# Ledger of designs, part 81: designed miniproteins, single chains, continued (5)

Each design is a single chain, and the fold is of that chain. pLDDT is the mean over its residues in the fold that is shown.

## One batch from the design tools (miniprotein)

Design m18803
Fold by ESMFold2-Fast:
Structure m18803 (fold): chain A 75 residues (1-75)
Amino acid sequence: EKEEEVRKILMEEAGLDEDTANEFIRLAKEKMGLTDEQILELLKRIVENSKGRAKEAVEAMKAAFEEGIKPLPLP
């Protein structure tokens, strides 16, 4: 249920395709050890603070997850 909410935000708010959204979720859970609730909180924060640039911010976070870098506060 919560994973579906995360996927919806990634696709509808951040503009990611389904495959990219699924890969983001996989990296966040498997590499970063985040729960669905933690991912949802991070995505809400990103969407609020990106001021229309949510896709770029989410893509940057996905790249950080791939490198094992903890998400940083938005500048």
Scores: mean pLDDT 75

Design m18804
Fold by ESMFold2-Fast:
Structure m18804 (fold): chain A 62 residues (1-62)
Amino acid sequence: VKFTATLKEDVPENPELKKGDKVSGVYDPETETVTLTNEKNGATVTLSLVEAQKVLEDIVEL
């Protein structure tokens, strides 16, 4: 599932993903992982769904 969102917290796994940045995301239900891409700089991170929910706000499914 594809979505857009805003980071409400810095992502500790990748310092290029900071609070307030707009991201695009892809959720994989088979692995329960979310891959985020920072729209500003193209930086990517893959997080579990639980970890992604801690850092994301204003989620809009595409």
Scores: mean pLDDT 83

Design m18805
Fold by ESMFold2-Fast:
Structure m18805 (fold): chain A 78 residues (1-78)
Amino acid sequence: KDEQIEKEIEKALEEHGEPYNKEKEEKIEKYYEQLLKKGKEAGAPEELIKEFEREWELIKKKMKEAGKVPKLDKITLE
């Protein structure tokens, strides 16, 4: 489960990632915050919200480890 998500994040960063930059990290974080807000407003189940939050925490961790950020249009949440 978590291992699979981590591998998918690592692969996405390797294939479509851009060099790490705080500006890019802030832009991506804002994007995920907006998605989370929209999901909550749309009445998404609590389990989906928690899963999304967990995936975002993994993405943040992997960005720092890899020294890369996901390209906004190539972000995956699976």
Scores: mean pLDDT 71

Design m18806
Fold by ESMFold2-Fast:
Structure m18806 (fold): chain A 70 residues (1-70)
Amino acid sequence: MKLTEIPGVGEELAKKFKELLGVETVEDLKATHFTAENRKKLGIDEELLKKIVEYQIDLGVEELRKAVLG
């Protein structure tokens, strides 16, 4: 599923994910992609990260849940 389908992720941010991390879909997102340095470069605050994690969980993928929610 496209990154732009996540509430708060627009085309510009999705392009940054592709250029910085090589990721274009929600299912390809891993905990290792959300290092403090990468979050800062992408301009992701805690609220947007939470929305990304919740959206991935809704798709049945729990990779990010362990990194953000414990």
Scores: mean pLDDT 73

Design m18807
Fold by ESMFold2-Fast:
Structure m18807 (fold): chain A 81 residues (1-81)
Amino acid sequence: SSEELAAKKIYSKVFKKEVTVDQAILYALILYNMGLKEEAKAVIDDIVEQLPDDPEVQRIAAEFYRILGEKEKAEELEKKA
């Protein structure tokens, strides 16, 4: 949705300027544990969109998708890394 796209773009700008990938992933895990699963996915999607060719990002994002139960997405990223 347009709201999801807006959230992704906002997080993308913050990541490039102020947060490390590790911090962003930890933040996504905290959101997930609070029951904010859509916001957690948006954070991980933003990291992958910003750094699509980074194998470390792909590997870490794949682990997060496994935690979310998104096995198909996790396997796709693992093959690219």
Scores: mean pLDDT 71

Design m18808
Fold by ESMFold2-Fast:
Structure m18808 (fold): chain A 65 residues (1-65)
Amino acid sequence: VEEIREAVRAYSVDGLLTGEQLIELLKSFGVSEEEARRIAELALSALGETVTEEQAGSLVMGALA
């Protein structure tokens, strides 16, 4: 799953992703804008203002399952 790790690194800043960056990451993998926004809102509600690269990768994998 090298493509997910590479994409996560491309969108991260100092190992963190904002909600907007997470939405764009999810959309890059074919997730709809509506679903990407929903996933980002749920993740940020649980985790705070940013997510780590590891958390972002897990969210992408979950969205694609």
Scores: mean pLDDT 79

Design m18809
Fold by ESMFold2-Fast:
Structure m18809 (fold): chain A 90 residues (1-90)
Amino acid sequence: SMAEAERRREELLRQLEEKLDVDSEERRKRLEEQLKVARAIGEALRVIGDKLQEEIEKIKSINDEEEREKIAEETGKEAQEEALKILKES
């Protein structure tokens, strides 16, 4: 019967629309979770950057060139290791 064929077609279209909506909603939630993690990483890296900038200003006040270079190298290495740890643990 044509009435049964029409009803079945409408039911299939509804099921397809519902499936697409569920998939898009799940994707949206995953993106929102990823955005939250990315923002937390960004804030942690910003704190490292701010600390590094403060240390750079202190290093600039060091009169001994060899001591300045050594402290700059050690400070830069520590900041890089902290940043890499945050990125790897994300």
Scores: mean pLDDT 75

Design m18810
Fold by ESMFold2-Fast:
Structure m18810 (fold): chain A 100 residues (1-100)
Amino acid sequence: SEDEILELLREALRLISETFDELKKNGVVTDEEYERLRKLILELQKAIDEKNFDKAISILNEIVSYLKEIAKKYPEFQEKLDAVISKLNEIIEKIRELKK
C-alpha cells in the first residue's frame, strides 16, 4: 500500500514536471507563473522523499488549482491542461482509496 502510494505520487510528479517543461518551452506564461509552479514541484518532491503523504496530497491539490488558473488565462493550453488535471485528480482519488 505505501509502495503503491509512492508510485502514484511519482507518476503525478512526472506528469507535472512534463507539463512545466511544455509551458516553459512555449514561453507564453509569465516568469512569475513558472516560478510559482517550480516551487510547488520542489515542495512536492520533498514531501514524497519524506513520505509525508498528507502534505503531498495537499500540494497536489494546490498544483491542480493553479493549473486550472493557468488554463483559464491561456486558452491555447486549456485542452492539454484539462487532460493533466483530470489525470492528477484520478491519481489523488486512488491515493485516498489506498489510505482507507
Scores: mean pLDDT 84

Design m18811
Fold by ESMFold2-Fast:
Structure m18811 (fold): chain A 84 residues (1-84)
Amino acid sequence: SLRDDIEKGKQLGKELAKKLRELGVPEKKVKEFEKEIMEKFDKAEEAYKKGDDKEAKKLLRQAAVDMTGQVLRMIGDIIDKELA
């Protein structure tokens, strides 16, 4: 369900934050990442609670894209430093 997808997104964000921490990303950046992604998923959940499934799906997709983009950027930065 859409509610389950939002919850899974939040859980994935928490697991990604743990992995970023394991990869040596500074704690401050990990906390900023977690805060930003949780706020975006919370907006999707709020739209869902209001019965606006179209807006909730749009916000969920945007949260997932932004989360993925931030993770890939941080991993890219780590790879660039290790390969240099």
Scores: mean pLDDT 85

Design m18812
Fold by ESMFold2-Fast:
Structure m18812 (fold): chain A 84 residues (1-84)
Amino acid sequence: ELEELRRRLEEIAERLRKLGHESTAELILEAARAALEGNLFEAEVYLGLLRIERGVALLIGDEETARLLDEAIELIEKLMELTE
């Protein structure tokens, strides 16, 4: 179900852009692209960066950004599992 996962990640990225997190939105789309291309090592690097950003959002009390990042991370991990 790659198309549905991709669509949801694009929705999350757009929401993050509206919240002023353009660079984070770009990281999500880059992680999704790497996963879809089967570049699992590159996808893991981007996931690591997203996990750090999620941790920062939680520390500063930005619950909306943390929630969106949590969902994006889960969806990217699912994309990586489906790329065989």
Scores: mean pLDDT 85

Design m18813
Fold by ESMFold2-Fast:
Structure m18813 (fold): chain A 113 residues (1-113)
Amino acid sequence: ALSPTMQAIVAITEILFKIVEPYLSPEEKAKLEELLAQLKAAAKTDEAKAMELLRQILDLLTESAEKLPEEVRLKVYNLLQEFFNAVLKALENPDIDPDKLVAEFEKKAKEVL
């Protein structure tokens, strides 16, 4: 079963992907969709592997952002920072309510974009 922490991390990662999708090339989108599917599978059985896959997703999004126009790049960097803060909050709080964390992340993401 998914821990509350992994439920929160998977959910906010899906939201992040949906928000950044318009800025991705078809090849970048396909690669990130593959990593997201692997993350969802690993989150159920191997939390350490899930965190490694999350790192790969963040690294690819950071590299993709560097190729964007400055205004869009700064918005994506700010979004990634809010995402990183939400992930840390989930990891530091074992009793976290996943739905509350997801709602807080969605609100902050809308404020950045």
Scores: mean pLDDT 85

Design m18814
Fold by ESMFold2-Fast:
Structure m18814 (fold): chain A 90 residues (1-90)
Amino acid sequence: MNVEIMRKAVDIFLERAKERGIPQAEAIGQKLYDVVDASTVSKAAKQQAQKDLDDYIDKNLTPDEKREVAALFSASAIRVIGDAIDEELA
């Protein structure tokens, strides 16, 4: 997966999560960046970063907040993919 595209998806997620007042938005955003960055280092580093993110979400978010975060990240990823396609066609 393209690291630059993934980092842009996290950027859009973080902006929108802050606008919506989602609790722990900045901490979740940072852990998402950690997963993206770890994916360039090793499988073990990526697995550890993913576990840290999952543990954080499980400890700090309600089921409703987890669903909202997941939906918002999916929407942000779709937006970034669309923007990247537009840039390639330009």
Scores: mean pLDDT 75

Design m18815
Fold by ESMFold2-Fast:
Structure m18815 (fold): chain A 60 residues (1-60)
Amino acid sequence: SDVDRNARISQLAVEFYRQGMSPEEARKAALEMGMPEEDAKQVGRAVRTILVADADRAAR
């Protein structure tokens, strides 16, 4: 389901962020795990979103 797919994308993005992966590395890792290209792209975008939010918090 879309709910399960979105939950998996978010969970993987958080895990990859915690491992210090860049958005590009996270996308590649998701593809290597067998995720569809579009889902892997969303994982990379989610990591980028976390990094931007983290940088904004550090600047305050």
Scores: mean pLDDT 84

Design m18816
Fold by ESMFold2-Fast:
Structure m18816 (fold): chain A 61 residues (1-61)
Amino acid sequence: SMSEIEKLKKEIEKLQEEMRELMRQAQAETDPAERKALIGKIQELSDRIMKLSDETEKLVA
């Protein structure tokens, strides 16, 4: 349904904004261990965005 597609798009947008913020934090982080943890979170968000994007495309097609 359109409402389901709209919800997925909003979730993707929110995750993209969170990923951008984490990327800024990782760039400013001087502690290698903390930076590695931030990079891990970025990768997790990237994977989630990809999965949701694929789901959205399947609903539209």
Scores: mean pLDDT 84

Design m18817
Fold by ESMFold2-Fast:
Structure m18817 (fold): chain A 115 residues (1-115)
Amino acid sequence: GEEESIDEILEELESEDELTRKEAIIKLFKRREDPRVVPALKRVALEDESREVRLLAVEALAELAKFDPRAIPPLKEIALESEDEEVREKAREALRELSKFNPEALPPLEEIEAS
């Protein structure tokens, strides 16, 4: 069948069209075995101009982390470093759920801060 390359999907993440970027995130989840996927989703979660796109990237990383623990450190970085409180909260919630199955996923803000 006709298959879109990972490079084409990564280019779609740079589209001016928000819907195209959201569709690219979903396509990347289907290509999750490619080592470029996790770094790309982390960048989108931290840097995309749309909160909805950033939140979708966090959700994709959280779903990926159920199968690939390499997605856990990016989720911790997003929880600590994102300038958007809702994005940080979504990453923390994902890490809390993941920590029930993997102690490596313990959220940094819950590990260091007693609030």
Scores: mean pLDDT 81

Design m18818
Fold by ESMFold2-Fast:
Structure m18818 (fold): chain A 84 residues (1-84)
Amino acid sequence: SEMEALLAEAERLAAAGGGEKEVMELTLRALEVRREELEREAKPEEVAVLEEIKRIMEEGIKNKKYDEAIAQVKALQAAYAARQ
């Protein structure tokens, strides 16, 4: 899938010592593809969580706070998993 291809490229770039910004931008692209898939599947709760993750990552890229954005995304994912 397009999401899997983007995530694989992000992992490859990270393993090759690629920049945090470039890895986050590829991950953000993968999340955008996943959001479109979830919207087609009519999963509004999952779309809402993904949009919040996307917002945190976009703000992290904009403000160059990559580590803080990654930490916030991990916290949000953990909180969402705990609700399941």
Scores: mean pLDDT 71

Design m18819
Fold by ESMFold2-Fast:
Structure m18819 (fold): chain A 84 residues (1-84)
Amino acid sequence: EVEYASEEEREAIRAREVEALKASKEPEAQIAYEALQKAEELGLDYERQLALIMLALGVDEAELTPASREAVREAERALAEAEK
């Protein structure tokens, strides 16, 4: 049973969002695109990719759910290790 979008649909949506961010000239979209690319290079799942993007855009951690905050911490550590 499908509880939410299939893997193929999620991948298509993600690809479309990446292209939209890449095409956007808005500074926030460029920040989100850079964070998304780094998260994908690190092999993070979609939820952690979104958490990292929200953090990069300056979303207050207090506005995130506890699960999203943990995802942000994991994505942030992976990103920091990759950047060294």
Scores: mean pLDDT 66

Design m18820
Fold by ESMFold2-Fast:
Structure m18820 (fold): chain A 100 residues (1-100)
Amino acid sequence: SKKEEAEELIETLKERARDAIENSENPYEALLLAMEEAGEEVRKFAEKYKLTPEQQKELEELIAEGRRRLEENREASPEELLRIFEETLEEIKEKMLEYL
């Protein structure tokens, strides 16, 4: 179902972020790249399921806010940076499920 695809996408993005941290000397840079990738995948999902321009904009704003939170916490521990990333993805998941 569309909702199952949304949940699977978010779980995949979380796993990619965890892998990126484990394989990177710079967790902050790894999570910024993961957030950019998440933004692209969420955009593709929104286009595939024909979300409205307003719904697409709200998802883009959540990605942008997540990126800002990472930038403000650049010197934080890898665990705190991952938490910020995963909280952002959970908010996106909730909105995607509301729109489907």
Scores: mean pLDDT 89

Design m18821
Fold by ESMFold2-Fast:
Structure m18821 (fold): chain A 79 residues (1-79)
Amino acid sequence: GAEEARALARRAAELGRRAGELLFKGGRADLGAGAALLGLGGEVEALLLARRDGERGRAAGEEGVRRAEEALRYAEEEL
């Protein structure tokens, strides 16, 4: 429900932040900003949807985590 959506939202933001930190350290500030914003976007979407429908919030959170994990993988492979 809503608690699961909030946990996924926090996870998406954290993964995006980690990807952003790696890309910033590698001199890829534009990509780093993009990765961090991706994670924050996933967090915002999950939290907004969880207010109306916990299952939709959870699904949005899972998608946000997936995208943030892809961004982190890209950052690790690029650097």
Scores: mean pLDDT 76

Design m18822
Fold by ESMFold2-Fast:
Structure m18822 (fold): chain A 81 residues (1-81)
Amino acid sequence: MYEALAEELKDKLDEVIAKIPELDPESQVEAIKVLVEAAKLDPSLIPKVMKALEELQKDKSEEVKKAAEEALKKLKELQKK
C-alpha cells in the first residue's frame, strides 16, 4: 500500500472534484473521463470517484448527469474484476 501517494492523490482528487461544479458542462464531462481513468489506474480510488460521480448526477446539465451515470456503471463493472 502506498500511503503517501494515496494521500496526495486524495488531496488532488478532492480539489478537482470541488472545482468540477464551477466548470462548463463540456469541461465537466472531460473531468469525469479523467476521474474514470484515474480509478482504472488505481482501483483504491474507485470509492472516492464514485462518490464524486454521485454528486455530479445532481448537476443541472443533462450531458453531465448522463456522463456521470455511465461512468458509475463502468466503475461498478471494473470492481467485478
Scores: mean pLDDT 73

Design m18823
Fold by ESMFold2-Fast:
Structure m18823 (fold): chain A 71 residues (1-71)
Amino acid sequence: AAEYLRKAAEVAREKGKTPLAVAFEDIAKSAEKYGLTEIEPLAKKAYDAVEAGNFEEAVKLLKEISEKMPK
C-alpha cells in the first residue's frame, strides 16, 4: 500500500501538484507505520489516477484512504 502512495506522490510532484504530493507522502508514512494492507486497491487506483492526470479522482481516492487511517 505505502509503495503505491509514494509513487502517487512522486508523479503528483512531477506534474506540479505539490500539495497533493505532500498529502500522499503523509498518508504513505501512516500506511507504512500501521502496516495497512487493506487500502492497497485504493492506493493503486490513486496512483493510476495521478498517472492519467485525473487529479479530481486522485483527491477523492486520497480522502477515502485518509478515512480508513487510524487517528
Scores: mean pLDDT 78

Design m18824
Fold by ESMFold2-Fast:
Structure m18824 (fold): chain A 95 residues (1-95)
Amino acid sequence: EFLELAKKFIELAYELAGGKVRDLTPAERDLVEALAKEFGIDVETLRAVPLPLLTYILLSKALGWSVEEFKEGAIRILSDIFGVSPEEIEERLKK
């Protein structure tokens, strides 16, 4: 459940970013590679996802946060970064 929800947030962040790949620092590259292995997602897809969301996903998993706690925080992060309402983020997650 957590893994599937985290994947949906990654896919939505990729769409909101317009698929634009970011240049990564070495530390960001390590983070992206760790997440790619964990979720079975392509590294190039994760390179378009904002760093705060990637960090939040790893932190939530490491601390064993509930799916509900994770969802609330991830919605806020995407809303802040992309200027999209929390309501619109929730609707897009249903696709």
Scores: mean pLDDT 77

Design m18825
Fold by ESMFold2-Fast:
Structure m18825 (fold): chain A 64 residues (1-64)
Amino acid sequence: MQSPLGKRLKAAADAAGLTVEELARRAGMTPQEVKDLIEGKKRLTREQLERIAAALGLPVSALG
């Protein structure tokens, strides 16, 4: 199952040339956490969203 936020995260990571593992390392998260967020199994906390946006070099508004 793919959430709209998960689709945006995957597209942004792909555009940045990052794997799930690389994005997770930059965001201070586990690869499983990032995968669960992309698949819509979990909702992002504000802190996780800010860390992911920073890891991608994007403002939070670009992800939601």
Scores: mean pLDDT 77

Design m18826
Fold by ESMFold2-Fast:
Structure m18826 (fold): chain A 99 residues (1-99)
Amino acid sequence: SAAAEAEREAIIRRAAEAVLAFAEPIVEEARAAGETDMAAVVDEIIARSPPEMAAVLRLVREAYEKLGERELSDEEQEAFRKRIEEGLLALYREEQARA
């Protein structure tokens, strides 16, 4: 239903916001240090992340690297989108289980 889709989208958005909030201080530290290699910044965020968040960030990193090498097919783009969304849902469930 449209209501179930809206709820799923809201959960994914909330989980994505949590990832960004976690990454923000690490990105600021890197910027203050003069780091311009975004790949190195992403690696540092992954290294400091909880396992569920690290899994999502590794998928984003893989998609970014592939986009730099070639155009991704619609099938590959959809597969990455689905895997990232499932990872965000798993992260949300872990946060709820700890509350």
Scores: mean pLDDT 79

Design m18827
Fold by ESMFold2-Fast:
Structure m18827 (fold): chain A 72 residues (1-72)
Amino acid sequence: GPPKSTLISETTNDYPSAGGSTKVVVERDEDDVVTARVTSTYTENGKKVTTEQTIVIRDGVVVDSSSTTTVE
């Protein structure tokens, strides 16, 4: 099956002046690989924008990164 992950931190920051928030979730798997997911939601030009960034860290080095932006 997929590697078992453990949640090591979760943080949410609100930005009321920008109508948005950012959530950061950090998990570690059985091979000591750390995955950080950053989700930001804000309003731009009257539309809701959601950005999702994923960063994978192994032995203190970034080994993979991806980002996706969705506009409603």
Scores: mean pLDDT 75

Design m18828
Fold by ESMFold2-Fast:
Structure m18828 (fold): chain A 94 residues (1-94)
Amino acid sequence: MKDFEEAKKIMLELGAPEKDAEELAKWLAKKLEEAKEVLEQMARSPEAERERLATSFLVAVNEDLIERLSKIKSLKPEVREAIARLREAVAAAR
């Protein structure tokens, strides 16, 4: 699928091995489908619940992403630094 190939290409550019890039691409494609459902739910929800739904989903996705990326030792140093920044942002959102 197009989303899978795009995600795989990005992960390879970030320094992930082909197998890890493929696994991350499959995971990201699934999360994009889940994000569409969350956006639809937010459109039907009161304003206060919209922020909670968005924050909860983004925190969970970013925590899973951090764990997955942290297992890939071949990532570029600048990507590892970006993961550290993301970890700080996720911690601040809790």
Scores: mean pLDDT 76

Design m18829
Fold by ESMFold2-Fast:
Structure m18829 (fold): chain A 84 residues (1-84)
Amino acid sequence: MDDIELAMVIISLSVLILRYSRSDSEEAKELKKLAEKAIEALSNKDLDSALKYLEELIRKAKEAGDEETARLAERAKRNVEKIK
């Protein structure tokens, strides 16, 4: 069910974007940008680019100490890998 898995990933990333919108930090802006790029790639069915942006999002979130964002991005990555 590729459509349902894609919808779940997009919803999860949208929740992350809403979270970052409440912060003016440079780290939050970078994480938001990566989540937006991942959603754009998924919308274009470019799963390779989506995985690349999700991996970068996981790395940046872990560097920033944002374990909740890293966990959500890891879940999104697993769902994208199942569709590919």
Scores: mean pLDDT 76

Design m18830
Fold by ESMFold2-Fast:
Structure m18830 (fold): chain A 83 residues (1-83)
Amino acid sequence: SERFQALAEELQKLAEELKKSSDPLLQEIADMLQEIADALKAGDLQAALKKAQELGEFLYQNRSPKTLEVAEKVDEIIAKHSG
C-alpha cells in the first residue's frame, strides 16, 4: 500500500538518524524501527504490529527522558499517517 510506504519511509528516516548516535540503546531502537519499516514495505501488517509491540515493551523497560523523546517522535509519525 502507498500509505504504508510513506509511513515506512518516515520510520526508516528516524531509524537512520538514531543509528548515527554512539548510544547502544538508540542503535537498538533504530534496528527495531527498521524492522517495522521493512515489514510495512513488504505489506506484512501482522509482522509490523508484532515488531511495534516489541518496540513499545522495549521503550517501557528502558524508560528514560531520551527514550520518551523517541517514543514521542514515533507517535507523531504514526499519527501523521493514521489521521
Scores: mean pLDDT 85

Design m18831
Fold by ESMFold2-Fast:
Structure m18831 (fold): chain A 76 residues (1-76)
Amino acid sequence: GVELAATGRYGDLIRALDEAIRALLQGKTEEARRIAEAVRRAATAMAERFASVGDTLGAARYQGLADLAQWIIDQA
């Protein structure tokens, strides 16, 4: 969960989001929130990094992960 989010790698963020959703479905709201908050931080940082070099598509992809993470936080 949180360790995957810490890498900032797109595939690892997807796996961390999957773990957060599974935790949410199991009623593990604190675990889901913690993982989602880690993903939101990493995805936002990556989106800003891609935007800073003019990679608008890369920035949008990571922003989408940050938005999904925020949705999970709001449900938890």
Scores: mean pLDDT 87

Design m18832
Fold by ESMFold2-Fast:
Structure m18832 (fold): chain A 56 residues (1-56)
Amino acid sequence: MAGEQQRRDLALDHAVRLLKAGKTIEEAAREAGFDSVEEFRKAFTERYGKPPEDFV
């Protein structure tokens, strides 16, 4: 992967860990470095094929 895509993938992997640890979608989005929950949902759904709500 290109460096930028790899960084986004790592941020989303971190967000998955946070969601599985019981963090909110808002917390996971912020910790993954997204400016908004909407941006986070789009990036997450594009990467994993399902919304972050399915991981909480």
Scores: mean pLDDT 77

Design m18833
Fold by ESMFold2-Fast:
Structure m18833 (fold): chain A 93 residues (1-93)
Amino acid sequence: SERREKVIELALEIAKAVKEGKNVKIIAENEPNEKDRKAIQLIAETIEKEGEVDITVDANELSSAEIKVVLTALVNPELTREQIEKVLEAAEK
């Protein structure tokens, strides 16, 4: 789907930004599930150390599966497109 492609492209953009030493900020105005909340907090703590933001991600527009894909790309910037697609598929189950 178009949404699936956009999520994969977002994850690839995040991975590339992390590789280039750029900062990614995740915004969560609505409290998702407990696991996603803890993961978003960990990302926020990492970003706060640098002070500059190059990419902003609105987690309120993402499902739990899509949030997991974004988080996986942020902590594993060496992921290929195929690996990101597999993470999304696994997270949707």
Scores: mean pLDDT 68

Design m18834
Fold by ESMFold2-Fast:
Structure m18834 (fold): chain A 77 residues (1-77)
Amino acid sequence: MTEPELFGRELQRGSTGEELVEKAGVTPEDIKSVLKSIELAAEQRGVSVDELLAYATGISVERAREVRESWRKLAEE
């Protein structure tokens, strides 16, 4: 399985944004870079970050917002 497919399945199982980051062993700087990349991709596609995450992972927009907020908090630590 590709990383994006595995990521989407974990989110569908109810894994939190914090759990995914901990499992991946990424730094706050890495999270900031990922968030910026997603923001640029969303802008190019004319959608919100939460909509792009929901579409890419197969979760709801509400769930994608929760994951983004969790990642933002971790990036600011």
Scores: mean pLDDT 67

Design m18835
Fold by ESMFold2-Fast:
Structure m18835 (fold): chain A 80 residues (1-80)
Amino acid sequence: MELLEEVQELEEEMREVLEEMPESSPLKPVLEQALKDFQAFVERVGRGEIVGSQELLEEYQRRVRELQELIERARREIEA
């Protein structure tokens, strides 16, 4: 339950940042692709296609960190 809330919050945050980004930003398509890749990963996990709970947790944490870094970069661009 908590994991689903985290995923939902992250998706909302990414959508808000994407809405605020200028259309001319080269980072916008990167963020859109990262969101799609993350959603595809979550779906694959839900289908049980990824095996190995420790490897899965490590991959999830790595992807979340990458998304958070992209969000921070996008926010700096919006604020500049």
Scores: mean pLDDT 74

Design m18836
Fold by ESMFold2-Fast:
Structure m18836 (fold): chain A 92 residues (1-92)
Amino acid sequence: MAAEVLADPSASETAKALAAQALRALEDPSPRNRALALAYLGQALALMGRLEEAKEYAERALELFPESPGARELLARILEEMGKYEEAEKAK
C-alpha cells in the first residue's frame, strides 16, 4: 500500500510524504511503530479520498496500539468525512 501511494501520480505531495513516513516507521518492528505506520497510511488514503481503506488502516492501528491518540483522532476524522457522525463520536 505505501509503495502504491508513492507510485500513484494523482497522490498529493502530502499523501506521498505520509506514505514515506509509514515506511520509515516500519524500520522499528515494535507494535507501536507498526500502528504508527498504519496511521500514516490511513491518513494518506484519506487525503486521496479512499475513505473505506483509510478507515480499515486506522482501525488496524488501534488494534495494534489502542493507546495511540493519533490513530483514534484519524479514525474519528475519517468517519466524519464519511458522514458517520455517531461512529466518529465513539472513536474519540
Scores: mean pLDDT 75

Design m18837
Fold by ESMFold2-Fast:
Structure m18837 (fold): chain A 70 residues (1-70)
Amino acid sequence: MKEAELLANKAIGHVLRGIGYELEGNYDEAIKDFEEALKTEKELQERFGIDVSKMIANIEKRIKELKEKK
């Protein structure tokens, strides 16, 4: 489970950075971090069978909303 833990921590890091950029109005960088988080969450679900479907859906919705603000 070491690799799954590393991926989970990476995804969390990207989400937190994305939120930080969003709060500062830097939507381009926020979208990039959320897209990396989304990629990592999907990899967790596909490789390790971890149910992160709700988190994936929430990140996808946030990315769409941020793109609409640009």
Scores: mean pLDDT 83

